# Designed miniproteins, single chains, continued (2), part 63

Each design is a single chain, and the fold is of that chain. pLDDT is the mean over its residues in the fold that is shown.

## One batch from the design tools (miniprotein)

Design m6163
Fold by ESMFold2-Fast:
Structure m6163 (fold): chain A 84 residues (1-84)
Amino acid sequence: NAMDKEIDKLVEEYVKAIKEGKFKEARDLAMQIVRLELERRFGKEYAEKLMEKLLNSKISPEDEAELKRVADEINQRLNEIKKK
């Protein structure tokens, strides 16, 4: 899948930019990754609508709590895998 390969390359560039302290470049790469990931999952029209919502709206307290919960769950899974 061409989009998957493109996203993987952008993720590698993002990690490299972070390691090199290029935070502005990393931010731009992160935005590109998010846009392509949304397009891959939901199609271009839906991805554009979601991107507009993300760029123009503040994260609600409910969304923030949900994101924190999901982040905690991911972190827990990573810790379990690491301690195999």
Scores: mean pLDDT 65

Design m6164
Fold by ESMFold2-Fast:
Structure m6164 (fold): chain A 95 residues (1-95)
Amino acid sequence: LEERLRELLERARRAEEELAHLAAEAEAAWEALKPEEKAELAKLAAELSVPLREKQEELDRLSETDPEEALRLTEELFELLREKQLELLEKAKEL
């Protein structure tokens, strides 16, 4: 289970490389935004971070008591992060 968790982190790193490409596009779109639009996206990003933080706290507690559940939450947290980042990028392009 510990080795699998480490492997999930490696997989998350690869996804981060994919997201880096999207981040470059988002940065270009961000530079075109008005200050008001930038503030709106910042607010949205803050709202999206709440469920991620809650899952991270639960993961920390479960790592010692229920490693299988911790593994499942780690994968869910990774997928949520990816989805939320893509949503934010799409919002930036539309503004």
Scores: mean pLDDT 67

Design m6165
Fold by ESMFold2-Fast:
Order: structure tokens, then sequence, then C-alpha cells
Structure m6165 (fold): chain A 97 residues (1-97)
């Protein structure tokens, strides 16, 4: 199943088990929602990635106390980890489709 493949790829990439499980469930739910609305599964993947980025920005803004410059620095420091997650999820989807 897609969620199992996503979780496996994230664990292989060195993502912690709790984060890998959460991301796998979120990606599956987003793809299922897209399919239920008559969209392609790739739309669900894009929607899920946009949600992950929005959550990271919101967290950074809260940590920065609303300072946009400091929030940008926090997001930038997280970029390597986010790219690692994106690559693992993208690879899982290529195998699933």
Amino acid sequence: KLEELVEKKLLEAGVDPETARRIAEGARQSVENALARGHRPEIGLVAYWMRLLAEEIDRALKEAGGDFQKAGEIVEKRRPELLKIKRAVDEAFEEYL
C-alpha cells in the first residue's frame, strides 16, 4: 500500500519512525481525498506537500514570535530535512504509480 511504501522510504532516508508514520498517513489521506474528488493521485501529493510547507511556516512564525525575517531563517535551516522528506515521498509515489 502507498502508506507502507512512503513510511519505508522515509525510514531508509533516516527520518525518525514517528515522523515517518505521520507523513505516510498524511500523504495517503491527501491522495485518497484527491481520488474521491475525481482528481489524479499526483494532485493529492502536491496538496499534501503544500500543507507540509504551510505547517512548517506556521511553526517557524510561532517560534519567531511573528518576526518574518527570523521565521524565514528557521525555515531555511530546515530546508535540507524537508528536501530529504520530499525525495523519499516522491520515490515512493513513483514505485506506487
Scores: mean pLDDT 83

Design m6166
Fold by ESMFold2-Fast:
Structure m6166 (fold): chain A 88 residues (1-88)
Amino acid sequence: SEELEKFKETVLKQIDYALENIDKLSEEERNKKVITLASAVIQLAKLAGKEDYAKKAEEIRDYVKSNNLTKEQAKEILEELKKIVEEI
Protein backbone atom coordinates (compact mmCIF):
# COMPACT_ATOMS: atom_id res chain seq x y z
CA SER A 1 0.00 0.00 0.00
CA GLU A 2 1.04 3.65 -0.46
CA GLU A 3 0.81 4.14 3.33
CA LEU A 4 3.20 1.22 3.96
CA GLU A 5 5.67 2.53 1.33
CA LYS A 6 5.58 5.98 2.97
CA PHE A 7 6.12 4.48 6.46
CA LYS A 8 9.10 2.46 5.11
CA GLU A 9 10.59 5.63 3.54
CA THR A 10 10.10 7.56 6.82
CA VAL A 11 11.80 4.82 8.90
CA LEU A 12 14.76 4.67 6.45
CA LYS A 13 15.18 8.47 6.66
CA GLN A 14 15.04 8.34 10.48
CA ILE A 15 17.71 5.60 10.59
CA ASP A 16 19.94 7.58 8.17
CA TYR A 17 19.50 10.72 10.31
CA ALA A 18 20.44 8.73 13.45
CA LEU A 19 23.56 7.32 11.74
CA GLU A 20 24.63 10.87 10.71
CA ASN A 21 24.07 12.26 14.24
CA ILE A 22 24.89 9.32 16.55
CA ASP A 23 28.30 10.81 17.50
CA LYS A 24 26.51 13.91 18.94
CA LEU A 25 24.33 11.91 21.36
CA SER A 26 25.03 10.93 24.98
CA GLU A 27 25.03 7.22 25.89
CA GLU A 28 21.48 7.49 27.30
CA GLU A 29 20.17 9.42 24.25
CA ARG A 30 21.91 6.92 21.93
CA ASN A 31 20.26 3.91 23.62
CA LYS A 32 16.83 5.62 23.63
CA LYS A 33 17.13 6.53 19.91
CA VAL A 34 18.08 2.96 18.91
CA ILE A 35 15.17 1.51 20.98
CA THR A 36 12.76 3.98 19.32
CA LEU A 37 13.97 3.06 15.82
CA ALA A 38 13.90 -0.69 16.56
CA SER A 39 10.27 -0.25 17.72
CA ALA A 40 9.44 1.53 14.43
CA VAL A 41 11.04 -1.35 12.46
CA ILE A 42 8.98 -3.90 14.46
CA GLN A 43 5.79 -1.94 13.65
CA LEU A 44 6.71 -1.70 9.94
CA ALA A 45 7.52 -5.44 9.72
CA LYS A 46 4.24 -6.40 11.44
CA LEU A 47 2.22 -4.14 9.10
CA ALA A 48 4.03 -5.72 6.11
CA GLY A 49 3.25 -9.26 7.36
CA LYS A 50 6.99 -10.00 7.76
CA GLU A 51 6.85 -11.94 11.05
CA ASP A 52 10.50 -13.15 10.90
CA TYR A 53 11.77 -9.57 10.46
CA ALA A 54 9.50 -8.36 13.29
CA LYS A 55 10.97 -11.08 15.56
CA LYS A 56 14.55 -10.14 14.58
CA ALA A 57 13.90 -6.44 15.32
CA GLU A 58 12.29 -7.40 18.68
CA GLU A 59 15.43 -9.38 19.64
CA ILE A 60 17.59 -6.35 18.74
CA ARG A 61 15.35 -4.02 20.81
CA ASP A 62 15.44 -6.40 23.83
CA TYR A 63 19.26 -6.53 23.62
CA VAL A 64 19.50 -2.70 23.58
CA LYS A 65 17.08 -2.42 26.56
CA SER A 66 19.47 -4.67 28.56
CA ASN A 67 22.82 -3.23 27.40
CA ASN A 68 24.43 0.20 27.12
CA LEU A 69 25.72 0.60 23.55
CA THR A 70 29.07 1.99 22.46
CA LYS A 71 28.97 4.35 19.43
CA GLU A 72 30.31 1.50 17.25
CA GLN A 73 27.67 -0.97 18.51
CA ALA A 74 24.89 1.61 17.97
CA LYS A 75 26.05 2.22 14.36
CA GLU A 76 26.25 -1.55 13.73
CA ILE A 77 22.71 -2.10 15.08
CA LEU A 78 21.32 0.87 13.08
CA GLU A 79 22.88 -0.59 9.89
CA GLU A 80 21.28 -3.98 10.71
CA LEU A 81 17.88 -2.31 11.27
CA LYS A 82 18.33 -0.47 7.94
CA LYS A 83 19.03 -3.79 6.19
CA ILE A 84 15.82 -5.29 7.67
CA VAL A 85 13.77 -2.28 6.46
CA GLU A 86 15.30 -2.49 2.93
CA GLU A 87 14.29 -6.19 2.75
CA ILE A 88 10.66 -5.44 3.75
Scores: mean pLDDT 89

Design m6167
Fold by ESMFold2-Fast:
Structure m6167 (fold): chain A 77 residues (1-77)
Amino acid sequence: MAAFEESLARLADILETKHKLTEAAEAARAGDFERFAELLHKANPSLSVEDVKAVLERAREAALLAEAGRELFAPAP
């Protein structure tokens, strides 16, 4: 959730500043993952739309796992 959104915002900044992919960065900030994947595929044809979507899903899963792990770790015996 929030961690995923923060990571996505950071990725958007990198895409805009380092790679000059302003449109892809805007799509990511707007939560338009379909357009984001399409724009990344156009910029780098080696990245399929499916691969980009898979990376986004992995990032979301990692963020959820990190949040769950944080709760589990917090209480001391």
Scores: mean pLDDT 67

Design m6168
Fold by ESMFold2-Fast:
Structure m6168 (fold): chain A 87 residues (1-87)
Amino acid sequence: MDAEARALAAELEREGAALEAKTGVKVTVELRDGRVVLSLSWYTPAGVKHEATLVIGPTPETQEEARRQNEAYLAETAAEAERLLAA
């Protein structure tokens, strides 16, 4: 389980770095007690800071479900950032 959480954390770190490079959304990934903690933050053109934190569970089933939700959330956050930057 810890190995699966560690592998997921490493993958999310790479995905987060790519997202940050494209959108400017800051992504931080931490491994805590067999759980992956994903933190997202970004600023609007008006200087408002947005933050979100997701905790991915230690089990393979929980990690897969949370990963899919996290991917959807990352995509939504990136789309929102682009929309705000375009306005």
Scores: mean pLDDT 65

Design m6169
Fold by ESMFold2-Fast:
Structure m6169 (fold): chain A 75 residues (1-75)
Amino acid sequence: MNLEDLEKELEEKLGKETVEKIKEIMKFMGLDEEAQLEMLKKVLTFYDVHGKEEVIKSIDEAMEHAKKVEEEKKK
């Protein structure tokens, strides 16, 4: 499964907004394509085990953390 296929599957399961948040987090972390692929696979596995609400909550918390780190870099 390639990166585009995983993004599409996650958009169908979690919604486009949540997938865009995941992509922003990966961008803040400077992940290469292979690391992005592994991260999306882990998110899909997390969804299969814990369900949609827990995944969205975890992504929202990670996004808040990433935004704080970005703001600190501007000081």
Scores: mean pLDDT 78

Design m6170
Fold by ESMFold2-Fast:
Parts: sequence; C-alpha cells; structure tokens
Structure m6170 (fold): chain A 83 residues (1-83)
Amino acid sequence: SAAAALQAIAEGRRLIEGATQRALELAKDADEATKEGIRRWMRDTAEGRNSGELVPRTPPLKELEEVAREGGRLLRGGLAALA
C-alpha cells in the first residue's frame, strides 16, 4: 500500500541519517577529509554501491554500515513501491 511505502521511506531515511550522524560522532576528532570519506561511504552504502575500503573501520563503524545498508533497502523498496 502507499501508506506502507511512505512508512518504509521515512524509516529508511531515519536509519541512514542516524547511522551517518553516529559515524561522524565517532570520528569527531578526525580531519575533514576523513569525515567527508565517512559521509560518502555511508551515502554509497545506502545507495547499494561499494565505494571501496578507503577509511579504516572499527567494529562500531561496521555496525553503522549495516544500519545504513538496511535503511537504503527500506528507502529504495518504498520508492519502488510508489513508482
């Protein structure tokens, strides 16, 4: 239904934004290039793209990657259901 699709889109966006914010919080003392790398990695993960392993990952960052990946699945699924 359209209502279920809209809920999936909203939840997907929330998960992606939350994961990105938490990843940047973990890297708050990093240089700007590293922070931009994290933003790009989270965006590409949510979009279903592999941008490569250019940023060293800790276990918390790997967990946040999975949250962003799940958020991207929900967002894309909801958008596809409305198309």
Scores: mean pLDDT 77

Design m6171
Fold by ESMFold2-Fast:
Structure m6171 (fold): chain A 57 residues (1-57)
Amino acid sequence: MASEEEIKKAQEAIGNKFVLVKTVDGKYKAIFPDGTTAEADDVETLIEKAKALLEAL
């Protein structure tokens, strides 16, 4: 279950205010301004995926 604190940690770690972090169907999901998305079962994996996408964009 996603907690507010975990979502806040993910937002801070990603470091980009335009990336939206949400919980969908029990998974964490990051939505980028260009429509690219990343998803993971845990917040740490989501942060890693989102950071990798930010480096590629």
Scores: mean pLDDT 72

Design m6172
Fold by ESMFold2-Fast:
Structure m6172 (fold): chain A 58 residues (1-58)
Amino acid sequence: SPEDLVKKATQSAYDQALADGESEEDAKKTAYKAGIATGNQYGLPKEKAEKITKEALK
């Protein structure tokens, strides 16, 4: 589903940002942007993409 794609994109971006040497704070910002961009690509409303992205980063 688009929701699962947002969650996976967010988690993958977070892990990659940490592997690239970003702090946890910066990695969360990078992951948040990736999740929102994925949601937009698959036609999710911004508020739904934001909710899924925030939940994935808990």
Scores: mean pLDDT 84

Design m6173
Fold by ESMFold2-Fast:
Structure m6173 (fold): chain A 97 residues (1-97)
Amino acid sequence: SEEEIKKELLNFVDEEIAKLRDELRQLMAEYQRHPTPELRRRILEVSDAIATLLKIKRLIERGEFTKEKLDSLAVTPMARELVEKIYKKIEELKKKK
């Protein structure tokens, strides 16, 4: 059902957010010990990716999940990869129905 697809998509997004939050925590701990421009850039990239996933989650929860809105979030390389992962997950879930 569409409701089951929505629930599985939300679970997938929550798992991706949890993974990135864990990475961010590790990066911030490393940055406090040895601050480098590379670590700062990675922290910003991961933070932006988490923000993008939270926006995607909001769109799914509100039933506002459209291709146009999702594509508008794909403005960085990491955001593009996340949007592609979401599309692949949707196709996977639809094939099971």
Scores: mean pLDDT 84

Design m6174
Fold by ESMFold2-Fast:
Structure m6174 (fold): chain A 86 residues (1-86)
Amino acid sequence: KMSYLEALLSLSETGLRVLRAIAERGRATQRELAEELGVSQSTVSRHVKELEKRGLVVRLPSGIVEPTLDPELLLELLEKAEAARA
């Protein structure tokens, strides 16, 4: 099974940006993410679907997206993943 860090390392640059925005907010709607990141809701939806597939987020019926890991821990892991990709 893929580790959480391996899942982060396999994300695109936009995927990492979407996940970071979710982690910084603790929860977000796809509309809020689209507005914050300056991308279309369709782009956010595609990346959120990939994050769900990797077990990194869960999408609620209300359209709210939440991380599967504690947001503080997720931000720490994102910092490590971004450093490893540089």
Scores: mean pLDDT 80

Design m6175
Fold by ESMFold2-Fast:
Structure m6175 (fold): chain A 96 residues (1-96)
Amino acid sequence: DEEFWKALARAVEKLAAGKTDLTEEEKEALLRLVEEQRKELLELIKKLAKELGLEIKIDELGTTEELPEEILKEAEKKAEELEKELKKKLEEAAAA
């Protein structure tokens, strides 16, 4: 995962400097970050659904509006924590 974080850090640094000439590896790192965040959110929704006694078929969800409000609010809170953790990892990669 070190190569992933280095590519992501380079992509973020370029974008912060107003440069848009990202390499394919840097673009893939950004796309991977988005997909990993989505997967983590879905796993958290599954866990919360189980704990709340709700049966949810995540693979059949069309929109977030189909989720119970309690699950959606908890998922939003967990997504914010995930974003904070990811920012910390990016700072660590940039410092290396």
Scores: mean pLDDT 61

Design m6176
Fold by ESMFold2-Fast:
Structure m6176 (fold): chain A 55 residues (1-55)
Amino acid sequence: GNEILNDIAKKLSEKTGISASTVISLIQSGNVDEVLSLVQDDDFKNLVKDALDNL
């Protein structure tokens, strides 16, 4: 749902410095891997991938 998407985008924004609105756009366009490439925490990457699988 939209709430999960917004939560993921906020967390990715905090980790990468990219705005949450830009992260939402990248997730919706299927380009979330570009954002994930900027995350240094592999455990967090796996958590985000799991959360996106439930959208």
Scores: mean pLDDT 76

Design m6177
Fold by ESMFold2-Fast:
Structure m6177 (fold): chain A 78 residues (1-78)
Amino acid sequence: SMERILERMADAARGTALSLGVPEDVARRIAEEVRSAKSIEEALERARETARRLGVPEDVIDQIVSAMKVAAAHELDR
């Protein structure tokens, strides 16, 4: 289901952000925006925009988005 895919993407976004030194509050906000999306594409766009707005470096944003794509692909193959 889309809800399950978005939940996995949100978990990947938060985990990756925290592992790269993003503050917990910022990582949580990114995850919340991902969960609120209606599609994979919207989730990726919301994550990028929110992270950029909250001052996350572009190289870190790229890693977060990459992890989200991997999580979505893994869930779609089930």
Scores: mean pLDDT 88

Design m6178
Fold by ESMFold2-Fast:
Structure m6178 (fold): chain A 65 residues (1-65)
Amino acid sequence: SVEAEERALAAELTAAVRAAKSLDEQAAVAQQYAPRFGELARRRRATRTDGAESPTRGGNPGKAD
C-alpha cells in the first residue's frame, strides 16, 4: 500500500540522515527524498478520491469477454 511504501521510504530517509555527518548533508538527503515523498502523497490523495475521479473500473488489460 502507499502507506507501507511511505513508511519504508521514511526508514530509508532516517538511515540516510543518520549516515550524514553534517547539516548540509542532511539537507541534501532531505532534498533527494522530497520528490519521492511528494509522489507518495499525491498517490495517497488519489486513493482517497478514486471513487469520485476514477469512474473507470478494471484498469488492467485483463479482457473481460
Scores: mean pLDDT 71

Design m6179
Fold by ESMFold2-Fast:
Structure m6179 (fold): chain A 64 residues (1-64)
Amino acid sequence: DIDRDVLVALAEIQVAIALRDYREGRITKEEALATVDKAAEFLRSHGLDEEAERLRQWALEKLA
């Protein structure tokens, strides 16, 4: 479904930007985690619970 793929892409872009900013020292780990949580909640609010958990797991591995 186009809508599902668009929502996932938007969440992935938000997380990717936050991870990049964290790696470059522009934001704290706590700020990056807050963005991950917001992106995951955005997906959950649209019924994409599995996609939200996968995104969160991926991002947490990158922040470890």
Scores: mean pLDDT 85

Design m6180
Fold by ESMFold2-Fast:
Structure m6180 (fold): chain A 85 residues (1-85)
Amino acid sequence: GELEKEIEELLQEIKDLLKETVEVSESQIETIMKKIKENVSKLDNNNEKINFLKDLIDLLKKAKKSKIKFTVGQVNELIDLVLSK
């Protein structure tokens, strides 16, 4: 449906932002994306999934603008923080 397509588009935007904001290899990006997808699947409804992904995108865009680079550990902590909202 339309919401599922929006979720897929937001996941692609996150993947692209991770390439620019995290000191990782391509294989590590796939591991991070798997964690994000697994956490998204545990949320109750599509609106919560979209809000989580948009919040994560906003933080990654701010990091990119500020030229901040995250480690894999830091991005995992960031994902957990956004999920706790």
Scores: mean pLDDT 83

Design m6181
Fold by ESMFold2-Fast:
Formats: sequence, structure tokens, C-alpha cells
Structure m6181 (fold): chain A 108 residues (1-108)
Amino acid sequence: MTEEIIKRIETLDLEPEVKELIINYLKSHPDIPENKKYALLVLAELLSRHSLESIIKYFDNTAFVVGFPPGWVKELAEKYNIKSKLEFVKAVIKAIDEGKLLDLPLKP
């Protein structure tokens, strides 16, 4: 699954620095849960289509779908004065490493 997610990210119209950060993280952390890998793909797809400001608002509304805690994205952006998509992705990766992201429901 990791290789398929990486290939999908490579095809996105996204800043090279942001794309490389996500891809390198996935390559160096193969053992992260599959739902968090998928959350990074969804994040990359949203960043390729929307402004950072729209993404912050959108993620707070869709957190349960993409595996991020509700309200966390806004809190993070305000706390760290996040101004770029690159800084936002760095903050998301740090939250994954610290185990702070909401896990998607497991299938029964």
C-alpha cells in the first residue's frame, strides 16, 4: 500500500518541497499505521487543490474522515503561526510521530 500511496502523491500538482517531504516520510516510516498513510495522501490531494487557509477550515470540518482530531488543525496553525503548506505538512508529520492524530475506525 505505501508504494501505491507514494505513486499517487507523485502525480499531484503540488510544490516539490511539500511532495518530497511527504514521500520521504512514507519511505522512512513504513511501519506507521495504514490509516495514517492514507491520511497523508488525502492531505496531499487537498493541498494540491486548495489554499492553506481553506485547508485549515476544511480539515477542521472533515477531521473524522481523514483521521485528524476536530479543531486540532486550527489550534496548530494559530500556535505555530503556520504560513505555508510546507510548514503545515511538517506540523502534521510531527503530530503523527507524537501519536496525536485521531485513528480511523478499524473494520470489524
Scores: mean pLDDT 70

Design m6182
Fold by ESMFold2-Fast:
Structure m6182 (fold): chain A 84 residues (1-84)
Amino acid sequence: MDEEVLEAVEILLDEALKKGEITEEEKQELLEEIERMIKEGVLSDAERETIIEMARALLSEEEFRRLMLARGLDEEKVEEILRK
């Protein structure tokens, strides 16, 4: 659970890094903070959905599917995310 949110955050931060909006150190710190928030149960379902939707908007459907599957998500779960 929440592996899709972690992958979505990594997609968003990788895009920001490529655009020069953040540094590699800031990317690592932000990833650690989001992972902590997920573990502490601070993120709402709406916030999780927003993060996933933002990541989907940055990538093609094929690239998004590839990255989610590489993260270890099941094909069925990835298709559900892509459909909704």
Scores: mean pLDDT 79

Design m6183
Fold by ESMFold2-Fast:
Structure m6183 (fold): chain A 60 residues (1-60)
Amino acid sequence: TATVTVENADSATVTYDDGSVETLEGEERKKLGDELSKAIEAGKATGSVEGDVKTITADL
């Protein structure tokens, strides 16, 4: 399980259950976007959108 904060199209921050934090940019950010879309469609992710920042909790 991870909490993802999407700041914009080029950058996202992922916080894992162990407290580790990873910032994804460029190609990795695009790959994460695809994985999150699939997880949401499969019912494995829940998200909220507030302005330009999106917070998603996903079982990746």
Scores: mean pLDDT 69

Design m6184
Fold by ESMFold2-Fast:
Structure m6184 (fold): chain A 75 residues (1-75)
Amino acid sequence: SPIEEQKERQIALLEAIRDFALMAIDVELDLKIKQQPDKAAEYRAQAEAEKAAVDERTEAEIARIEEQAAQLLAQ
């Protein structure tokens, strides 16, 4: 259905944005460790926290889109 197709497109876009954000975090982490290797453990912990926040935000937005689509399909 058009509602299901729109939902799938929106979720795919959010997943692509998340994947790009996670990649950017990894690139920045690598650069920071190369500049200050003594702080590698701290930078890894910060990167993991930032990735977790990105995932949590993305999952919340996907859940919102799925709920809206489900409500429209129930009508």
Scores: mean pLDDT 89

Design m6185
Fold by ESMFold2-Fast:
Structure m6185 (fold): chain A 81 residues (1-81)
Amino acid sequence: MAEIRARLEEIREELERLREEIEKDPSLSQAEKDALVAKIETTLREIERVLAELDTLSEREQRTYLGLFEHELREFREILE
């Protein structure tokens, strides 16, 4: 369980870094920045909720959320090249 928590915390930190990079990217329009930041902030709120409830979730649910957030992190990274 500590492994899943640690990885979720790492994903959160990486998403926070990506948000800062997006906000500073001169190649993105303000509308694109706003949309991407909003998506990242939504994902960050979901991670915080899952972390708060982690001990009440089944192992299957914990792994499902981890997979979802890993996928979303990869998608955001691909947008930035």
Scores: mean pLDDT 83

Design m6186
Fold by ESMFold2-Fast:
Structure m6186 (fold): chain A 81 residues (1-81)
Amino acid sequence: MDEILTPSPLLLELLKKVGVKEDELSESEIKIYLLEYAVKEKLIEDDGFINVKGTLLGEIAGKDRLSMDELFDTVLSQSTK
């Protein structure tokens, strides 16, 4: 059973840019929308790392570059506050 999470305000702003209209999402939904954002904005590099420099995702992660797993861990930890 997926746990319903309340995203941080900054994460919610990002999710609304990919069409999310709800204030609460499951962990699986958050991961799907993060992946859609990374694909749409062409953030995935040839080595599989995510370049989030200058994006809202970079502000959320506090880094310019990270792995997809690190991104999910960071974002989900912020959604449980």
Scores: mean pLDDT 76

Design m6187
Fold by ESMFold2-Fast:
Structure m6187 (fold): chain A 100 residues (1-100)
Amino acid sequence: SLEEEEQRFIDIAVKIFEEAKKELNLPDKLTIDQLVELARKYEKEGKGEKADLLTWMASLAKKHNLKEITIDELVELVKEAMKDPRERQRFLLLLEAIES
């Protein structure tokens, strides 16, 4: 169901965001620049799925005129994105790539 897909995506997004915070030794939030730089690093390391997800998070933050995001803001961005058919399709593709 859509609700189950949304929750699974929230769980994965939060997990990857928490990993990103730990990688950068940050306790609370990530800036757009930090998300983009870490995505480039993950791409070079062959972690394309994680890179794509971080790039997508950065794009959502930019779309909502945010300079940085917390976990709570990330959850709200994911919920809002799921209302957009184009973003929802991107979510499903990212879920399939990560779960494969």
Scores: mean pLDDT 81

Design m6188
Fold by ESMFold2-Fast:
Structure m6188 (fold): chain A 66 residues (1-66)
Amino acid sequence: SLDDVKALLDRLHQLYKSSIKSQPERAQELLDEFKRQADWIVKRVNDPEVKELAEKYLKELEELAK
């Protein structure tokens, strides 16, 4: 379901957020990993809300990595 997909994106967001905070030297690598996973999910689901959520989470992680 879309709710399950959104929950998966949220879990990935929280995981990468924690990883970037604990390993800031790996921030770019971790951002690239999240982007690849999020892009895969977005392409597979083809839903505008899922795409917007993935873009929002990527932006938040990019801001955290600064």
Scores: mean pLDDT 87

Design m6189
Fold by ESMFold2-Fast:
Structure m6189 (fold): chain A 81 residues (1-81)
Amino acid sequence: SAARAARLAELRARLAALGAELEEALAAGDEERAKRLEREITRLLAEGALLQGLSPEEILARLEADPGMSEEDIAAVREAL
């Protein structure tokens, strides 16, 4: 749908901006800001996957299989789905 395509474009633009902010936070040593940005990026990636036809269960299984993914980030994604 046009709405789905528009939301995916919006998510791509927001992810690019958040990625730049994450690099800035990491360079500044702001670990708390970096953690919040990583969580937001993970949530938006999960939303994009859902819009592209992955089930909530498939998305959560992929996150749980990622050794770099925290329990807190998985919980944030579960609440966003």
Scores: mean pLDDT 81

Design m6190
Fold by ESMFold2-Fast:
Structure m6190 (fold): chain A 76 residues (1-76)
Amino acid sequence: SMLEQLKAGKAASQADLDALISSLPESLKPEAQALADRYMQVVDDLIAGKISLEEFKERLAEILAEIGRIVAEAQA
């Protein structure tokens, strides 16, 4: 079912995010953790039916923009 696929995707994403955050410089870990928490909350809200797919896409775009800033900072 779609719900099972979303739950499996969430579990995989959590593992990947935890691994990524662990590999970052200490100075960037708090920002990366906050973004990971926001992403997981947005996924949970979608699974629970609290937000529309349209609102999910808007919130995801904001998170991706912030990830871009962290990546640029990590490369500096």
Scores: mean pLDDT 77

Design m6191
Fold by ESMFold2-Fast:
Formats: C-alpha cells, sequence, structure tokens
Structure m6191 (fold): chain A 55 residues (1-55)
C-alpha cells in the first residue's frame, strides 16, 4: 500500500472520510491530495507533503 493509500485508510477508519471522499482523494495527484488533506485536518500543505514523502 502506498503512503497516500495508508493516510486515506487511516482517515477513513478514524471517521473523517466517506467512501466517496476516500475514492476522490485516491484519484488526486500528490499536490491536490496534500491540499485536500491540509484543509480536512487543519494542517499546512507543506506538512501534508512531508507525510506523503515519509517525513
Amino acid sequence: MSRKEQVVQWLYDAGFLTPEEAARLLAMDDREFARALARLVGASVAGAMDVLRGR
């Protein structure tokens, strides 16, 4: 499973995402995903990108 898939699965299990939202996030590129994740979790885009890079 990719880092992006792991993050989406964790957010879904935590109740932050519907199945439709999870599918949409998985279809996004890394930058769009980071932007959506930052908005959803209240974090910065840079922080979300660092998570995707494994940092």
Scores: mean pLDDT 71

Design m6192
Fold by ESMFold2-Fast:
Structure m6192 (fold): chain A 98 residues (1-98)
Amino acid sequence: SKTLTTKVGSVTVTATVTQVSDTTAKITLTVTNMPESEVIKAYVLVNGKVVATKEIRTPVAEVTVEGVKVGDVITIYFRAISGPYEGLTSDPLTYTVT
């Protein structure tokens, strides 16, 4: 597995990408220091195309990406959609499928 970390305001978001099969990747999203009213939305892209979104309302959330191939680039970025950090967007995290 590969672990990547970014921030939205003071919220730390960690994405752990685990390949569970030759064509499937599981992304575990962990947030720390998130205010009670905050919702962080994850955007998951494969080769620049949005394939999944996930609202993170709890300290741990999970997203599964299917149909990936060796060499595909998974990009994950986060946007605050409510609370004190609303409108802030993280730097993107990148994982290449191996």
Scores: mean pLDDT 86

Design m6193
Fold by ESMFold2-Fast:
Structure m6193 (fold): chain A 77 residues (1-77)
Amino acid sequence: MQPYIMPSLSPSDLQNFRDDLISGLQNYAARFQRQGRADLAQRYADLATQLRNAQTLDQLSAIVTQIVALHRQWRAS
């Protein structure tokens, strides 16, 4: 069965998405800290803090862009 989906973002969906991203970033920070990659751990921890403080979709979009850039930086190595 195909429910009708509108191309719109709900506030509750936004909150769940933010919380999931924060959890993921914290896991990456802990992982890199255990590997002795303090610089990467700090960057992921900082992004998690920025997500917690984000109050608008524009702020969340900017932070997601930073997460993507950070992933490209270490995964392409």
Scores: mean pLDDT 75

Design m6194
Fold by ESMFold2-Fast:
Structure m6194 (fold): chain A 75 residues (1-75)
Amino acid sequence: MSEEERIERLLELLKQMSEEEAVLLARHEASIMSPEELREMIRLLEKALERETDPEIRRKIQAMIEVYREALERK
């Protein structure tokens, strides 16, 4: 799957999720990810944030980035 396709899929999923659901998903995924995978996910989320104009979706992306960054700092 291309980076573009991953970002598109992520944005589509976030439109269907609450912020609470997005944070819970991010916490679960972060618990099983390596530091390299966490850095890659943060990079993809930051790129998604650059493209997204909807304030509600942007807040969900920012909340997920915080979860992944905190998980990376604990390793």
Scores: mean pLDDT 83

Design m6195
Fold by ESMFold2-Fast:
Structure m6195 (fold): chain A 62 residues (1-62)
Amino acid sequence: LSPAERAALALFSKTGNFEEAARLYAETAGVSLETARRHLNRALLAVFDGRAEPPAPEEAPT
């Protein structure tokens, strides 16, 4: 589900700058900066978390 996200992530890894990566991705993919930021933000969040676990609801031990 992440060919676009993978591309955005590669650009971010290459530039090392969020603004530059988002702008480059927007131009490369031909999308708006908003769309680029969404894709990059999602990819970055998944990578930074490294866990990709959904937040658990408030749950007690018993």
Scores: mean pLDDT 69

Design m6196
Fold by ESMFold2-Fast:
Formats: sequence, structure tokens, C-alpha cells
Structure m6196 (fold): chain A 58 residues (1-58)
Amino acid sequence: SVEQELEEAVEKLRSLLTDEEYEIFKGVLDILRQYYTPEEVLELVKKALESIEELKKS
């Protein structure tokens, strides 16, 4: 389900981010949930995850 995939993506982000970065991310996620559908939020979170994974590899 979209909700399950979103939870998995958020958990991955949590493992890659510092506590401070994760708190910022949670705030952004709350804003996204107000203006976008669950499917759109999932796509945005997946893009963020890809970008952060790439940045952490550098």
C-alpha cells in the first residue's frame, strides 16, 4: 500500500539523517501532507530519499 511504502521510505530516511535533520524532515512532511495526495507525498519522499542517499555517498 502507499501508506506502507511511505512508512518504509520515512524509516530509511530516519536511519540516514541526524536527529536535527529528521526533525526538519518531519516538519516538511507534515506540510506536504496538507497540500498533496498520499501518492504525491510518497513520490516526493522517494525523490528526497534518492537525493539524500546520493549526497551521503559523496
Scores: mean pLDDT 82

Design m6197
Fold by ESMFold2-Fast:
Structure m6197 (fold): chain A 104 residues (1-104)
Amino acid sequence: SKLVEEAVKFTKRVLETETVKAYMDLISLAQEATRQALSNPKVSEEEKKEIEMYVNEFIRAVNKGDIEGAVKSFGKFVELLEKVDPELAKKLKETLEYIEGLES
């Protein structure tokens, strides 16, 4: 399929950019942060669903090479985490600011 060939080429190009590689590393950190939030009994079921929604939107944006969408979704994710775990949210925000500096 022509679409499968284009998807494979797009994925390789996404993985070859330094910016996208940094966002791929950030996916692992965001997934661990999500796991910790979801296992926290002080986090409401509604807050858990919102955290999962934004982290999934972030992962999808990174996988599509949509850096603008990734930054926006990650920003929302960090805002939700700040209410739950302010120390972790601060570290994630600092990591995003570092990655954004690489694009400047």
Scores: mean pLDDT 76

